# Designs tried in a protein design run: designed miniproteins, single chains, continued (4). Part 70

Each design is a single chain, and the fold is of that chain. pLDDT is the mean over its residues in the fold that is shown.

## One batch from the design tools (miniprotein)

Design m14412
Fold by ESMFold2-Fast:
Structure m14412 (fold): chain A 66 residues (1-66)
Amino acid sequence: LREQLAKSQSVTLYGVDPDNVRIAKIAAELNVPVTVISETPLGLEGMTSAFGKLVLDIAKSLPTVK
């Protein structure tokens, strides 16, 4: 995960989750910009271009609405 984030120019996370907190912390340590979208399951406007595929897949698996 850390290596994937280091190769990413930016990260978009969907939902507020322990996994998102961990990812955001690692990204911050690597100076990778992070955007968190809590209530947008398909927030294409928050995804300007291709970034870390693994992180995107994780984000899409997270529930954003309760």
Scores: mean pLDDT 56

Design m14413
Fold by ESMFold2-Fast:
Structure m14413 (fold): chain A 96 residues (1-96)
Amino acid sequence: DRLLELASKLLGLKEVPSSEEELIRENPDFYPVMNLMGEDSENMRRAVLGALIVDEEEGIESSFSDILRVALEAEKQPEPLSLREAYELAKEILVG
């Protein structure tokens, strides 16, 4: 998956993990943002990664408040979000 590859590159990984779950659980390079939010979930981590992918693709720098908006919208979901769903959510909030 292209998004998993892009996320892995943004986190400085040499190889793409076998799953999004492994990427999110084992690679906490985005963790300082999560700490500032006071809450941590896999959906919020996917939302932060989605926002970072959007920033890289669009050449923008999202504020903490914009990233927080994406994370809070992701947390409202009753089911786990995929990285692609989190990316599309981030794109809607940050670009749309």
Scores: mean pLDDT 73

Design m14414
Fold by ESMFold2-Fast:
Structure m14414 (fold): chain A 76 residues (1-76)
Amino acid sequence: MRRAALLFVVEDHKEKLSEEGYELLVEAVERDPTLAALREALERAVREGHLSEETARKMLRGAEALLAHLDATRAA
């Protein structure tokens, strides 16, 4: 459930995002539930002024940790 984990990270930081930034990140994750897609969407959102670089870094770090945990437990 990579999509659920990535959407959780986006939702948890919703108050730090513009409405357009939130939509951009949700659409990116729903289209491609990968860390690479989230990273590209975060880079774009920072460039377009939808969130701070600090918030994007925290979101990406959190997503990396969650996906690593899910990948480790799913391989059993």
Scores: mean pLDDT 80

Design m14415
Fold by ESMFold2-Fast:
Structure m14415 (fold): chain A 58 residues (1-58)
Amino acid sequence: GLLSPEEYLAEVERRAQEALARNPDNAVVQRVAQHELAKAREEVQRALAEGRTTLPAP
């Protein structure tokens, strides 16, 4: 499906929080979650700069 940039970021954030909650002491999961959030924020910023109103669901 297609999401707004805000909905896309919220979905990535929710998935990251869920993964961290399931793996609270896993440094690899923590690093991956941080990396995915950074990529999502960059993708949202790029989409907004290009005038895109939707992104494919993560």
Scores: mean pLDDT 82

Design m14416
Fold by ESMFold2-Fast:
Structure m14416 (fold): chain A 60 residues (1-60)
Amino acid sequence: SKEEEAIEEAVRRLRAGEKPTEIRRELEERGFGRSVFDRAVERDIEEGVKLLEEGVKKSF
């Protein structure tokens, strides 16, 4: 769906270090609701936590 594509794009942009406020504004301008941005942020946090856990394991 368009919503899922927007979520995936937003996650990639967050991981690339783009400003969250700019990503949110662009999604709003495209007509997507807050839930799309919220889901992208939640997915980015989950992926970031997994990467941190893997990094910690490699440091031992």
Scores: mean pLDDT 76

Design m14417
Fold by ESMFold2-Fast:
Structure m14417 (fold): chain A 60 residues (1-60)
Amino acid sequence: SDAELLARGRALIDEVAAAYKVSEETKQRLVATFEESIAAGNRALAEGMIRALEDMLALA
């Protein structure tokens, strides 16, 4: 569901931001872009962002 995808993406963004010491401004832009992709129905972009975030977290 969109709610599950949103929750997963937000949690991953928080974890990546903490691991890489990303600024609050950059984190908020990532959240906004992710939420906009879901709102636009661009599930391929949203899933791609989740995969990229998972890969970044694995490398941290």
Scores: mean pLDDT 85

Design m14418
Fold by ESMFold2-Fast:
Structure m14418 (fold): chain A 100 residues (1-100)
Amino acid sequence: KPLTTEETIEELLAMENPSVDALILAARAAIALEDEEMLLKIMEKALETLSEEDLIEVLKAAARALKGKPKLLELLGKWVRENASDEIIEAFEAEVASLE
């Protein structure tokens, strides 16, 4: 078996400059585990290391992975509204609105 979900997240968070794809993978893994603390740590890392455009890409991927998980989606939405720019908030809300 490849790395466990937890091991994958730990490795990605240990990187000084994780890629957008790596952070998307970590976010999806945390969402699959329904680990609120881990998801927020990944988003904090993305906010610290990524450009606004790249952070939007991570947040859109996270929103898609949160389909059917309304409690965790609301937690992420609250974090975005408290920590992100208006442009990022608008992009995230548009992606959420596209979910079935």
Scores: mean pLDDT 80

Design m14419
Fold by ESMFold2-Fast:
Structure m14419 (fold): chain A 84 residues (1-84)
Amino acid sequence: SLDAYEQRAADYKLPMAAFRAMVAAGHDPAAVLDALMAMKNIGAPTDDIALIRKVIPFVEAGRDPMDVIPLVIAGDFDAAAKIK
């Protein structure tokens, strides 16, 4: 449920405003959570809404966010789309 994903986002100390904004925009809460957790783990800015918006579609398509985030930061969207 959405409440379970929101609680997990809070437990991981993710930015609740960014999480809620992405879910309100129609993104899958599980994909948003996975993207924000991975961004936090690699030290990427978890309040950068533009970066989050670029990452989430790849995660929703089944790519590993840990592999996607460095490529998206580098602007290499073609390489991000080819992740297995």
Scores: mean pLDDT 84

Design m14420
Fold by ESMFold2-Fast:
Structure m14420 (fold): chain A 82 residues (1-82)
Amino acid sequence: SPLEKLKELGLEAAEAIEKLDLEKVDELEEEMDELAKEHPELRPEATRILAMIGVAKLALYLGDEEGAKKTAEKLREYIEEL
């Protein structure tokens, strides 16, 4: 389902954040944006996931790797509850 694909992309994004792989995070954001465009019913969930990814990316750009990893943990928890 589109929701299961969104959950898969979100978990991959959490893993990429934990690995400090910003290029992979950017790739996954583009895939989630496209998925939400094709499935507008997912926009609330996709928007929340993308916002959490944005927080993690900002932490990484500021050198706050611990903050980024804590956001990845929150992202995993959110996705498990979807």
Scores: mean pLDDT 88

Design m14421
Fold by ESMFold2-Fast:
Structure m14421 (fold): chain A 112 residues (1-112)
Amino acid sequence: SMREEHERLVEEVVELLSQGRIDEAIELLRERVGEVDIDEIIKYIEKELKIKFNSKEEFLEDMKKVAKTLVQIAQDDPEYFRRIVMSHFRRSKDKELYLRLLLFELELASKL
Protein backbone atom coordinates (compact mmCIF):
# COMPACT_ATOMS: atom_id res chain seq x y z
CA SER A 1 0.00 0.00 0.00
CA MET A 2 1.03 3.66 -0.37
CA ARG A 3 1.16 3.99 3.44
CA GLU A 4 3.49 0.95 3.72
CA GLU A 5 5.74 2.44 0.98
CA HIS A 6 5.87 5.76 2.88
CA GLU A 7 6.61 3.98 6.19
CA ARG A 8 9.48 2.03 4.53
CA LEU A 9 10.85 5.31 3.13
CA VAL A 10 10.78 6.94 6.61
CA GLU A 11 12.50 3.87 8.14
CA GLU A 12 15.28 4.03 5.50
CA VAL A 13 15.73 7.81 6.01
CA VAL A 14 15.97 7.32 9.80
CA GLU A 15 18.59 4.55 9.31
CA LEU A 16 20.69 6.77 6.99
CA LEU A 17 20.50 9.71 9.44
CA SER A 18 21.52 7.47 12.39
CA GLN A 19 24.70 6.69 10.37
CA GLY A 20 25.38 10.40 9.62
CA ARG A 21 24.50 9.85 5.93
CA ILE A 22 22.44 13.03 5.60
CA ASP A 23 23.25 13.66 1.89
CA GLU A 24 22.01 10.15 0.96
CA ALA A 25 18.83 10.67 3.04
CA ILE A 26 18.19 13.97 1.20
CA GLU A 27 18.75 12.32 -2.21
CA LEU A 28 16.41 9.41 -1.35
CA LEU A 29 13.61 11.77 -0.19
CA ARG A 30 14.06 14.12 -3.19
CA GLU A 31 13.74 11.19 -5.64
CA ARG A 32 10.42 10.13 -4.05
CA VAL A 33 8.68 13.48 -3.26
CA GLY A 34 10.40 15.97 -5.61
CA GLU A 35 11.64 19.46 -4.80
CA VAL A 36 10.44 21.49 -1.79
CA ASP A 37 8.11 24.47 -2.15
CA ILE A 38 8.74 26.58 0.97
CA ASP A 39 5.29 28.25 0.79
CA GLU A 40 3.60 24.80 0.73
CA ILE A 41 5.65 23.74 3.81
CA ILE A 42 4.72 26.95 5.69
CA LYS A 43 1.00 26.38 5.02
CA TYR A 44 1.29 22.72 6.05
CA ILE A 45 3.00 23.52 9.40
CA GLU A 46 0.57 26.39 10.14
CA LYS A 47 -2.37 24.01 9.53
CA GLU A 48 -0.93 21.05 11.53
CA LEU A 49 0.15 23.19 14.54
CA LYS A 50 -2.73 25.73 14.29
CA ILE A 51 -0.28 28.65 14.31
CA LYS A 52 0.68 31.47 11.93
CA PHE A 53 4.19 32.78 11.24
CA ASN A 54 4.69 36.57 11.11
CA SER A 55 7.13 36.27 8.18
CA LYS A 56 8.95 33.80 5.91
CA GLU A 57 12.21 34.96 7.55
CA GLU A 58 10.88 34.10 11.06
CA PHE A 59 9.80 30.68 9.71
CA LEU A 60 13.27 29.97 8.25
CA GLU A 61 15.07 31.02 11.48
CA ASP A 62 12.78 28.79 13.60
CA MET A 63 13.09 25.86 11.16
CA LYS A 64 16.92 26.08 11.12
CA LYS A 65 16.89 25.58 14.93
CA VAL A 66 14.45 22.64 14.64
CA ALA A 67 16.48 21.07 11.79
CA LYS A 68 19.78 21.32 13.71
CA THR A 69 18.14 19.75 16.80
CA LEU A 70 16.60 16.88 14.78
CA VAL A 71 19.92 15.94 13.11
CA GLN A 72 21.69 16.12 16.50
CA ILE A 73 19.05 13.81 18.07
CA ALA A 74 19.39 11.39 15.11
CA GLN A 75 23.12 11.02 15.88
CA ASP A 76 22.96 11.09 19.71
CA ASP A 77 19.82 8.92 20.21
CA PRO A 78 18.76 7.22 16.95
CA GLU A 79 16.10 5.05 18.69
CA TYR A 80 14.40 8.12 20.18
CA PHE A 81 14.71 9.94 16.82
CA ARG A 82 13.07 6.97 15.04
CA ARG A 83 10.18 7.01 17.56
CA ILE A 84 9.49 10.77 17.24
CA VAL A 85 9.74 10.80 13.41
CA MET A 86 7.51 7.71 13.00
CA SER A 87 5.00 9.12 15.54
CA HIS A 88 4.80 12.48 13.72
CA PHE A 89 4.60 10.74 10.31
CA ARG A 90 1.74 8.44 11.45
CA ARG A 91 -0.16 11.38 13.03
CA SER A 92 0.21 13.61 9.94
CA LYS A 93 -2.96 14.07 7.86
CA ASP A 94 -0.86 14.56 4.70
CA LYS A 95 1.93 11.97 4.40
CA GLU A 96 3.41 13.45 1.19
CA LEU A 97 3.66 16.94 2.76
CA TYR A 98 5.22 15.43 5.91
CA LEU A 99 7.91 13.78 3.75
CA ARG A 100 8.54 17.13 1.98
CA LEU A 101 8.77 18.81 5.41
CA LEU A 102 11.34 16.19 6.49
CA LEU A 103 13.29 16.82 3.24
CA PHE A 104 13.16 20.60 3.87
CA GLU A 105 14.46 20.15 7.44
CA LEU A 106 17.35 17.92 6.26
CA GLU A 107 18.27 20.37 3.46
CA LEU A 108 18.39 23.21 6.04
CA ALA A 109 20.52 21.10 8.42
CA SER A 110 22.97 20.18 5.60
CA LYS A 111 23.63 23.92 4.97
CA LEU A 112 24.49 24.58 8.66
Scores: mean pLDDT 82

Design m14422
Fold by ESMFold2-Fast:
Structure m14422 (fold): chain A 73 residues (1-73)
Amino acid sequence: LLKSVASPAVFDDKGNALGAGNSMQALADAVERGEVLKVSDESKAAYAQAKAQNAEVAVDVSNGGKPVVIPKK
């Protein structure tokens, strides 16, 4: 089932933009640098999962703050 996901635009805990669109790598980089993301706990696991699979993550923080892992083709 396909869900409607907008271009992901997340910010770290310090309010620094991590990127827009498929910025899954930016999310992983920020966490690896020891920064805390302002997203749900699941998003933290989702970004790690996507990093291992080299996929992208879309986080719907407005509709409940649930992360959606989208596999990259």
Scores: mean pLDDT 49

Design m14423
Fold by ESMFold2-Fast:
Structure m14423 (fold): chain A 138 residues (1-138)
Amino acid sequence: PLRRTRLRPEVHLLYFGDVPEEYLKAAEEVAKEAGVPFTHTKISSVAELSRALRPDAVNIVVVDDSFPWEKLANLALSLAAAGIPLYVVLLSGSEDLFTPELQIGIKGAGGGIYVNPSVEEFKKIVEEAIERARALAP
């Protein structure tokens, strides 16, 4: 951790609600195969999410449909302005929960929005996020 962790992207998984352990395990396996450190943190609010995000990490947020979307939109816009990519995965909702501001903010920062991916699809999302981070921070 004190060696060269800041010079290599790590996968930082932030989750809200009831996320099946298969998703946490999938992210950990993909990170391990890529030789990337993996951490995960359960969050209870957008404020906690904001404080837990790391600008040098692959930030993946996994949430359910009860998450406060207006506050997340404001955070995503702030992250976009700072050039920080955010990957948002919604497990138990609809893309209709994403505001235009949230979509613009996340995509503008180079992140992504994903709705109800299977565990296998989620593994591909994590793989692509790691590849992107490595390309941007060689």
Scores: mean pLDDT 74

Design m14424
Fold by ESMFold2-Fast:
Structure m14424 (fold): chain A 88 residues (1-88)
Amino acid sequence: MEEALKRLEEIKEKYPEAKPIIDQIVALSTELARKVAKGELTQEERDAILKEISKLLNELRKIINDYDVFKEIVDAITEILKAELEKA
């Protein structure tokens, strides 16, 4: 998890225009994971959060033209989500 967070910070420094979008995706993804861990996530809340994450990922893909960098961001977010779910 710490390495994933560090990689995201390095990417945000290199692509400052992507920083607010990456921060929003991480925040929404972390909220989703915590609600899943607590058993408090409704289907309506899940669908709303996933729809917003999808929208933000589409905006991020327009800013990050390098597919390898985009994949690294997605992989880092997935690692953070896995760590949050494992704490449950």
Scores: mean pLDDT 80

Design m14425
Fold by ESMFold2-Fast:
Structure m14425 (fold): chain A 93 residues (1-93)
Amino acid sequence: SAREARRARLRAEAAASTDPAEVAWLLLMAGEPEEALTVLPQIADPLVRRVLEALALALLGRDEEFERVLATLPEELHDSVRFLAAALRASHA
């Protein structure tokens, strides 16, 4: 299917990338939040790491952990992270 082909392409792009933040984001777009979580310790920027962690937790339905991570982020990012989480969930429903 087109959805399966898109997920396969995103996983292949993630495998080819040397940027751990890009790898984690591509895995989240592919609907692979557990794999995205394994890449997070390699991300040097703690803010980028926490944003991607929150998005992965949202995709896993770990809502209490998502809210805890979100609370550690700058308040100006909260609405953007919630929007991205909702968009990722919708694309994998």
Scores: mean pLDDT 87

Design m14426
Fold by ESMFold2-Fast:
Structure m14426 (fold): chain A 94 residues (1-94)
Amino acid sequence: SMEARRLAEEAIRLAKEAIELAKQGKIEEGAELVQRAARLIMDAAELLGDRQMMLRAIGLQLRAIGAQLDGDAEEVVRTAEEVIRLAEEVLRRV
């Protein structure tokens, strides 16, 4: 799916921006971008009919929310890196 590819590429861009924001101590803004990136992977998973990928993306969205609530910049970075890995899995399958 070309649309799943586009969603994954957008998710990688947002997650990379989130890492830079988190490194600057902009935890709320970084976590928000990780949440948006995870939602794009959820949309890609729906297009691919992949329930396991959907659950993994939901888990990453919840982790980003938790990192925001805890003010944990390192967890925002780790979660963003996992979103990038999951998005790269989408790109390998399309």
Scores: mean pLDDT 92

Design m14427
Fold by ESMFold2-Fast:
Structure m14427 (fold): chain A 104 residues (1-104)
Amino acid sequence: MSPRERTLMLMRLIAASASAFVAERAYKKGKNELAAKQAIDAMRTARDVMEEAARHGDEELLARALEVAERAIEIAEKVKEYLTEEQKAELEEARAFLAEARRA
């Protein structure tokens, strides 16, 4: 991965982390539909960054993306009843990918 591509992935991950924060705050305020949307958006972006990091063997970027993905998945699980069936399937796929991406 080029330094420019890595910087863009880090910027995407920062945006995903912000979306996860908004999702958590929305959940605490009972805004479950907003929490669901923001959590899924964060999860999708974090997964994309994880796939790129894994493809290039960037262990630091992968570890950072795993943390964001885990947080987004946790929030999405808490608001699972507000997810569409397609989003629930994406959540299951993201969880499986997270498990495989973790070393052990």
Scores: mean pLDDT 86

Design m14428
Fold by ESMFold2-Fast:
Structure m14428 (fold): chain A 65 residues (1-65)
Amino acid sequence: KASSIAALEIRGVGLNVEGFEVEIRIEGDEVYISVRGEDAERAAALAEELAKELEERGTLKAHIV
């Protein structure tokens, strides 16, 4: 559950891809990625690519939720 102001900050910088809603939450050194859309298969693929890119270039651990 979102229980802090951080969720409001992240909402302003959300990623938009063909109507997919991408929410990224940063908690300490962990990142939680949620992708929602009509095409569940593409949404899952997009979430995996985002998680991999964040882990590759940073020190954060990415989790898909």
Scores: mean pLDDT 64

Design m14429
Fold by ESMFold2-Fast:
Parts: sequence; C-alpha cells; structure tokens
Structure m14429 (fold): chain A 71 residues (1-71)
Amino acid sequence: MEAVEKALEALEKGDIEEAKRYLEEAVRELSRAGHSREAMELGSAAAQALNAGDIEKAKEYLEKMREVLEK
C-alpha cells in the first residue's frame, strides 16, 4: 500500500493529522527504496507546508515523492 496515496487522500478530506502520519510512512518507503536524500528533502518540505497550512504546496511535494518512488 502506497503511503503517498493515503497522504493525498487525507489532504483531500482535510485531515491534516492523518496526512502527517502517512507522510512519515512515505518518507520511510522512499528511504527503504534507496531514495533517502529525496525522502529527507521532499518529506521535510511537505511537513513544513502542512505546518504552514499550505495544502496545495504539500500536495505538490507528495506528488514529487510519488514520482521518485515510481522511477
């Protein structure tokens, strides 16, 4: 199960806390797949966007995390 998709679903529903939990799991998935640098950079950027209430920016970073995982 892709944690990035679950984080995006949570943001669509407005559940920021659920999105944060799935973002942490998505960072772990990227790290396990060998993308530790991208996981740290995109994960921290997405977390900062969520903390700032910038949902669109958080979605952009989650989409980039999905693209990295699918390569």
Scores: mean pLDDT 80

Design m14430
Fold by ESMFold2-Fast:
Structure m14430 (fold): chain A 106 residues (1-106)
Amino acid sequence: SRAHAIAFLRAEIARLGGGPLEEYLRHLDQLPEEHQQRYFEILTLFFTDPEAAVERLAALLAELGVPDPEAVARTILEAHQARLAGDEETLARSLARLREVLASLE
């Protein structure tokens, strides 16, 4: 669903961009419960198996109706790793890509 794709991207942009927790959770709560559960399982894989995380995230993004799901999943992983490393430049570029995808859906 386009609405679910928009909600997911808004949630991830809030989470990765250091927005308030309430904003992240408000957007995430717009997704079906089954998709929320799969998303949290994928987040645990980012630390243990990042390639499996990208594959599973791409599949979830495709079901939600996010365009170019494999590229978006990779961008989310890059943003996640940049945030953990304190790489503000890479994080800003990755967030700009996610905002561009969001704008294409709005």
Scores: mean pLDDT 86

Design m14431
Fold by ESMFold2-Fast:
Order: C-alpha cells, then structure tokens, then sequence
Structure m14431 (fold): chain A 81 residues (1-81)
C-alpha cells in the first residue's frame, strides 16, 4: 500500500542517516548520501503522484537499498570494533 511504502521509506532514510553519522569511510559516506537523496526524491515524487508505476519504482529501490544498508551496517559495526 501507499502508506506502507511511505513508512518503509521514512524508516530506511532514518536508518541510513544513522549509518552516515557513524561512518568514517568517505566512500561509504558518499554512497549513503546518494542513497538518502535518492529515497527522499522518490518519496517526494510518490507524494506528488501516487501512481502504480511510481509505487512500483519506489518498492524496487527500497528492496535494493535495504540490502545495501544491511551490508554497510555490518561494515560500520566492524569498523567500530
């Protein structure tokens, strides 16, 4: 649903922002900044036009970014240890 997609995007953006604050690697910081900006743009687009096409595009991006975020989270945790 639209509500679920928006909530998922908001939660993921918050998670990425936390990772960005913890990360000390410039390449990871750049990737996190790009992912945050991309999700914020797609969220804004969905709010302006909640079409099935826009919803599907956001859903696919959320799936991809969630997988990358999980990997980066593990890397940051190892860097903090």
Amino acid sequence: SLEELLARAEELIARLRELRERSTNPSHQALLDDMIAGLERLRAELLADPSPETQARLARNLDAVEEIAAVLERIVEHEEA
Scores: mean pLDDT 85

Design m14432
Fold by ESMFold2-Fast:
Structure m14432 (fold): chain A 62 residues (1-62)
Amino acid sequence: YKLKAYIDGKEVELYTEEKPKIGEKFKVKKVVNKETGEVIEIPDNMLFKLEEKDGKLVLVPV
């Protein structure tokens, strides 16, 4: 799955194997900064949550 989210106020594109649900822990394969094109690969054991803030989906590490 491909999703738009925010990290530290920056718009990013998330790549996940399963569709994440808000407030649930999920695994991210990679993050792409939409403005710079920078690709960040995520370690296999890191989990994240999506939080809704001011109508935006914010990615938070667990």
Scores: mean pLDDT 77

Design m14433
Fold by ESMFold2-Fast:
Structure m14433 (fold): chain A 65 residues (1-65)
Amino acid sequence: PLQEAIREMGVMAAAIDAGATFVRRLSEDTYEVEIDAESKEEAERMAERLKREAERLGVKVVVKY
């Protein structure tokens, strides 16, 4: 359905904004995102931002860095 497509596109956009190198759908409402950052501090900040966006979209994300 259109709503599912919009949600998936939102997750992909948020992941790209966070510097994602890999995104994998684990289940209907859960995604795994790997981010590459220049520092641990930057990675943690990007992970926080991504998790906030995922919550807004009604999905869960597992962030690896």
Scores: mean pLDDT 78

Design m14434
Fold by ESMFold2-Fast:
Structure m14434 (fold): chain A 63 residues (1-63)
Amino acid sequence: LKEEVKERARKEMKELGISEEDIEEALQINSPLIDAVRTEKQGELAVKATVAQAKMLQKAREL
């Protein structure tokens, strides 16, 4: 489940054009949230939170 969540998050971030560096950083920042996943619903929330974090990192690079 944890690995599946990470794979889905990577795929979504890649489709959004987020850099590989920001993808890896977002996954590290949200590692505790991903590790806490026990259900598919929690997995979807973890993916969404990780994608949001990656978008914030991308915006920070523009500033």
Scores: mean pLDDT 77

Design m14435
Fold by ESMFold2-Fast:
Structure m14435 (fold): chain A 74 residues (1-74)
Amino acid sequence: SMEEKEKKMEEILKEYLKKLEEINKQIAENGVTDELIKQQSEVEREALTKFREILGDFEEAVKKAKELLEKHKK
């Protein structure tokens, strides 16, 4: 169901945000590096790929990811 898909996407988003927080902590401690920027991009790509696998459509996955990210910016 869509509710089960949304719950799974929320779990993926929480994992994404946790990894992003760890990278941001390293940036705060060591400064911005090309390696850390690359890690941020890889983490984002992994999350979007997982959303695409659940929704079956890449554009829908990107739209849903943006909606969930905005919801978590509180």
Scores: mean pLDDT 77

Design m14436
Fold by ESMFold2-Fast:
Order: C-alpha cells, then sequence, then structure tokens
Structure m14436 (fold): chain A 87 residues (1-87)
C-alpha cells in the first residue's frame, strides 16, 4: 500500500501542470500503472456520466448515472488501501 501511495504521489507531481482533458487522460494512465482496477472503473464512470449528460430520456440518463456511481464506488474501494497509506 505505501509503495503504491508513493507512486501515486510521484505521478501527481508530474501531473501538476496538466489541466482539462489532457490532465484527466494522463491521470487515468498513471493510475492504471499503480491500480489498474481503479483506473478501469474511473474511466467507465466518466464515460457513463458523459452519456448520461447527452441522454435526452431522463429515465435512461438516471440509469447511466446510477451505473457510473457504482463504478465510482468500485474505484474508491480499490483505492482505499492506498488512500489509507497516504492519510
Amino acid sequence: AAEKAAALLAAAKELEGLTGEEGEKAALAELSKVEPEAAEHLEKAIELYKKAKEEKDPEEAAKLEAEAKEHLAKAAAALAPIIEAIR
């Protein structure tokens, strides 16, 4: 856990100057090197949120948002040991 936390902190310093979509893409790439399960779930959550925002049917949009939240929860669970090591 501590070694993954150190890797994420080092990656965060490299990403400090990046913003917007480029920063998001770079952050996901760095996270995938340290915790690929969390990176996959975060990428899926972002994709689903974008689809939900473009969805004209509010019921379908709600389903996409709920699925995105499930992926966020899975990403958080995968990151929990690393976050504990940092905090």
Scores: mean pLDDT 70

Design m14437
Fold by ESMFold2-Fast:
Structure m14437 (fold): chain A 66 residues (1-66)
Amino acid sequence: AETVARARAAMARAVAENPGIKAGSADEVDGALRVSLTIADDADVFEASEAVARALAAEGLPSSLG
């Protein structure tokens, strides 16, 4: 779906721009957009979360992290 593709693009940018984020993915599960992150051991979870929320917002997607 277009929404999943946009979310994947946002996650790829967040990973590229934030060294504390090692990997990110976005998939559609049971009709809902699901986003997953792998962060570095010493990474600031707040900074990682903010970067992801901002990247998703830039693609016009709601920040619904579960």
Scores: mean pLDDT 73

Design m14438
Fold by ESMFold2-Fast:
Structure m14438 (fold): chain A 65 residues (1-65)
Amino acid sequence: LEEVRKLAEEIARKYLEQGLSPEDAVRRAVLEALYKLMKEGKSPTVEDYEAAREGARRAVEEALA
């Protein structure tokens, strides 16, 4: 769970730096983090989704501060 959260946070920061809106950055970060789990042969769970969303949200809060 921590790895998924950190990954989504990193991806969201990257998209925010590229000028994407907070909403788009969160959506893309969550999707990419979950797809990476699937590429590694893992089935994403609701907890993985929640962790990814929390990581992306944290990046948005830091960018808006």
Scores: mean pLDDT 81

Design m14439
Fold by ESMFold2-Fast:
Structure m14439 (fold): chain A 81 residues (1-81)
Amino acid sequence: DLTDEQLQQITDLLREFANAALDGDEAKMREAVDRLGDFLRSLGVSQDDVDTTKEGLLTIGRNIMATKNPRMRRIMAGNLT
């Protein structure tokens, strides 16, 4: 069971990721994904599951960055939180 504080930390890290993707900052997006992965590992999530989650998030982030319509880009990022 996750505490409310742990759920808030996950939400905050996902928001940092989403904001970096919206800004087109791939380096900050990767940093946010790495920080989320480290946090999930601290919660006992396996390395294999963390690696799969990181790959999925990086794919989503690159899709947001590749989206040319600014309104659609914001909607896609908002759906992550």
Scores: mean pLDDT 83

Design m14440
Fold by ESMFold2-Fast:
Structure m14440 (fold): chain A 57 residues (1-57)
Amino acid sequence: ELEKLAEKIGKTLAEAGFTPEEVYRVARHVFTHALGLPEEEADRLAKIAAETAEKVR
C-alpha cells in the first residue's frame, strides 16, 4: 500500500538525519517522478512521509 511506503520513506530519511521539510521534498519527487503518480496524490503521500519524520525526531 502506498501509505505504508510513504511511512517507510519518512522513517528511513528521518533516521538518516533529514528534516521533515527535506523528507517532504524527497518523497514528493519519488512519488511524482519515480512512480508517476498525479501531483495531488504525490503531495498527499509526501505529507504522510513528512508527518512520520516529525514523529521520529
Scores: mean pLDDT 83

Design m14441
Fold by ESMFold2-Fast:
Structure m14441 (fold): chain A 60 residues (1-60)
Amino acid sequence: SEKVKKAVELAFKQIKEKGPSGLNLRKIAEEAGVSVEELEKAIDDYLRKTGKTLEEIAKE
């Protein structure tokens, strides 16, 4: 859904700004109006499809 896509974009933005340890999935999910489970699954699906790690996304 569009809300899940926006939540993933916000999560990656936070990782780029604060690093992976600064990621607050619950807060991002609440702000985007999605469940934490949907957000986690969407991030996992992206990482699996691209072969990227959260650390690699942080360097972008």
Scores: mean pLDDT 80

Design m14442
Fold by ESMFold2-Fast:
Structure m14442 (fold): chain A 60 residues (1-60)
Amino acid sequence: EEKRRRILLAVAVWHLHYHEGLSEDEVAARLGISRATVRRYLAEVERKGRGWPFREAQKL
């Protein structure tokens, strides 16, 4: 469950930032998480490739 929640948050952060063009602060406000959490998810996406959260969500 915790892993599923993390993957879904990563997908949401990725989509809002890269598809919708929202800033880190706007994504944090939209999802109700800290800016630091948004930055950690964006760093993970950049490290593993921008399609990574979408592919992981398909496996849940």
Scores: mean pLDDT 73

Design m14443
Fold by ESMFold2-Fast:
Structure m14443 (fold): chain A 65 residues (1-65)
Amino acid sequence: MEAMLEQLRREAERALQRAGASPEEARRTADEIVAAVRGIEDPTEFVTAFLRRTEAAVREVRARR
């Protein structure tokens, strides 16, 4: 479980950096996304929430730049 959460965090961080976030901002936002979804018990809801939150964060970064 921990290894999967770390991999998802790194993927979110990379997506945010590609969108134009600073390394520090990308890491902080990725950590927040993972923390927000960690408590979701349903695996389908977990994956859906992670993807939706990551996409929303990327869209927000792109809108600022």
Scores: mean pLDDT 80

Design m14444
Fold by ESMFold2-Fast:
Structure m14444 (fold): chain A 85 residues (1-85)
Amino acid sequence: MYEGKVRVRAPTPEQAEKAARAAYTSALSVPGVIEAKYEVDPERNEGTVTIKAESEEALKKAIDVALQAARAAGRMGYATSAEGE
């Protein structure tokens, strides 16, 4: 199992939530994604999406589409990390 995280920052809590939700929804649409979840810290205007996939290829695709969706949904900076078993 492969796990990765997408972190988004936005100018407002609403934009952070919108970006995180968009990233989460996009990640779930990728074949081979087992699980995804998101959390938003409204005091810091940050969202974190955690993605688990059955293959490294599925994880890489999920992170890529999640980042693109987050960018489209909000005015933000972003960061990502990934790890494999």
Scores: mean pLDDT 74

Design m14445
Fold by ESMFold2-Fast:
Structure m14445 (fold): chain A 81 residues (1-81)
Amino acid sequence: SEEKESQLILTVGQIILLARDGEDKKVLMDLINKLAEETGETRLAEKLSEILEKDVTNAEGMQKAVAEYASEQRKEEEEKK
C-alpha cells in the first residue's frame, strides 16, 4: 500500500542518516525491528540488521541494499503484468 511504502522510505532514510551520524547500534536495530513490524518487510529488515551487525557505520552498504530491494520489487511487479 502507499502508506506502507511511505513508512518504509521514511524509516529506512532515518536509519541510514542515524547510522551516518554514529547513533547507538541498539537504537538502529530497534528501528529496523519496528520497520519489519509496521511494514511487513521482514526480509529487508533482516538484510539491514546483518549489515549493521558487521559495520554500524556502513550507511552506504545499507543504502545499496535498499536500492537493490526496491529494484527487485519493481521488477517482480513488471514481470507479473
Scores: mean pLDDT 70

Design m14446
Fold by ESMFold2-Fast:
Structure m14446 (fold): chain A 81 residues (1-81)
Amino acid sequence: SAAREEVYRQQFTMFLKYHDPSASDKDIDYTYDTWKKVMELLKDPSKREEAIKELEKLAKKLEKTSPNTAAMIKKAVEKLK
């Protein structure tokens, strides 16, 4: 439902702002959209490498503007390898 999606987006936003206070709303939105895509890809084991590449691309994009978020994504990538 739309209400449940909004609650998840708000929880995600609060989590990222707590761990990375420098993160812009734009960076958070981009991270959330990429994370949703990655979760969908990870439902198919054959798409694990594609999911990893999407996360690596996200981490690189965020390195200068949201460094703590980029670091968390890099740790997630290491756990998926």
Scores: mean pLDDT 84

Design m14447
Fold by ESMFold2-Fast:
Structure m14447 (fold): chain A 102 residues (1-102)
Amino acid sequence: GEADEIEELEKELNKLLEEFEEALKEGDADKAVEIALKIGNLALQLANLYMKLGDFDKAIEILEKGLEALEQALKLKPDNFDLEIQLGMLQLTLALIKLLSK
């Protein structure tokens, strides 16, 4: 069911967040960017699933985690267009969810 799908995707997100922290510690900017883009895509997917369930608080929490990873990666590569686009998509989605949860 949807709960099983969310659980699997959350486990994947946690694994990617750990891999992202390792890439940051190693100073591997290219690897950090690649992982951050995967985190951003997964955060959007999870947020959409939580929104369908009416769990706006969880959707917000997941998007904020994705934004943090993308912002950290963008500090390493400020001119990375893919990071800027994905950051913008997460920011817009977060703003819309906050409006809907009022």
Scores: mean pLDDT 88

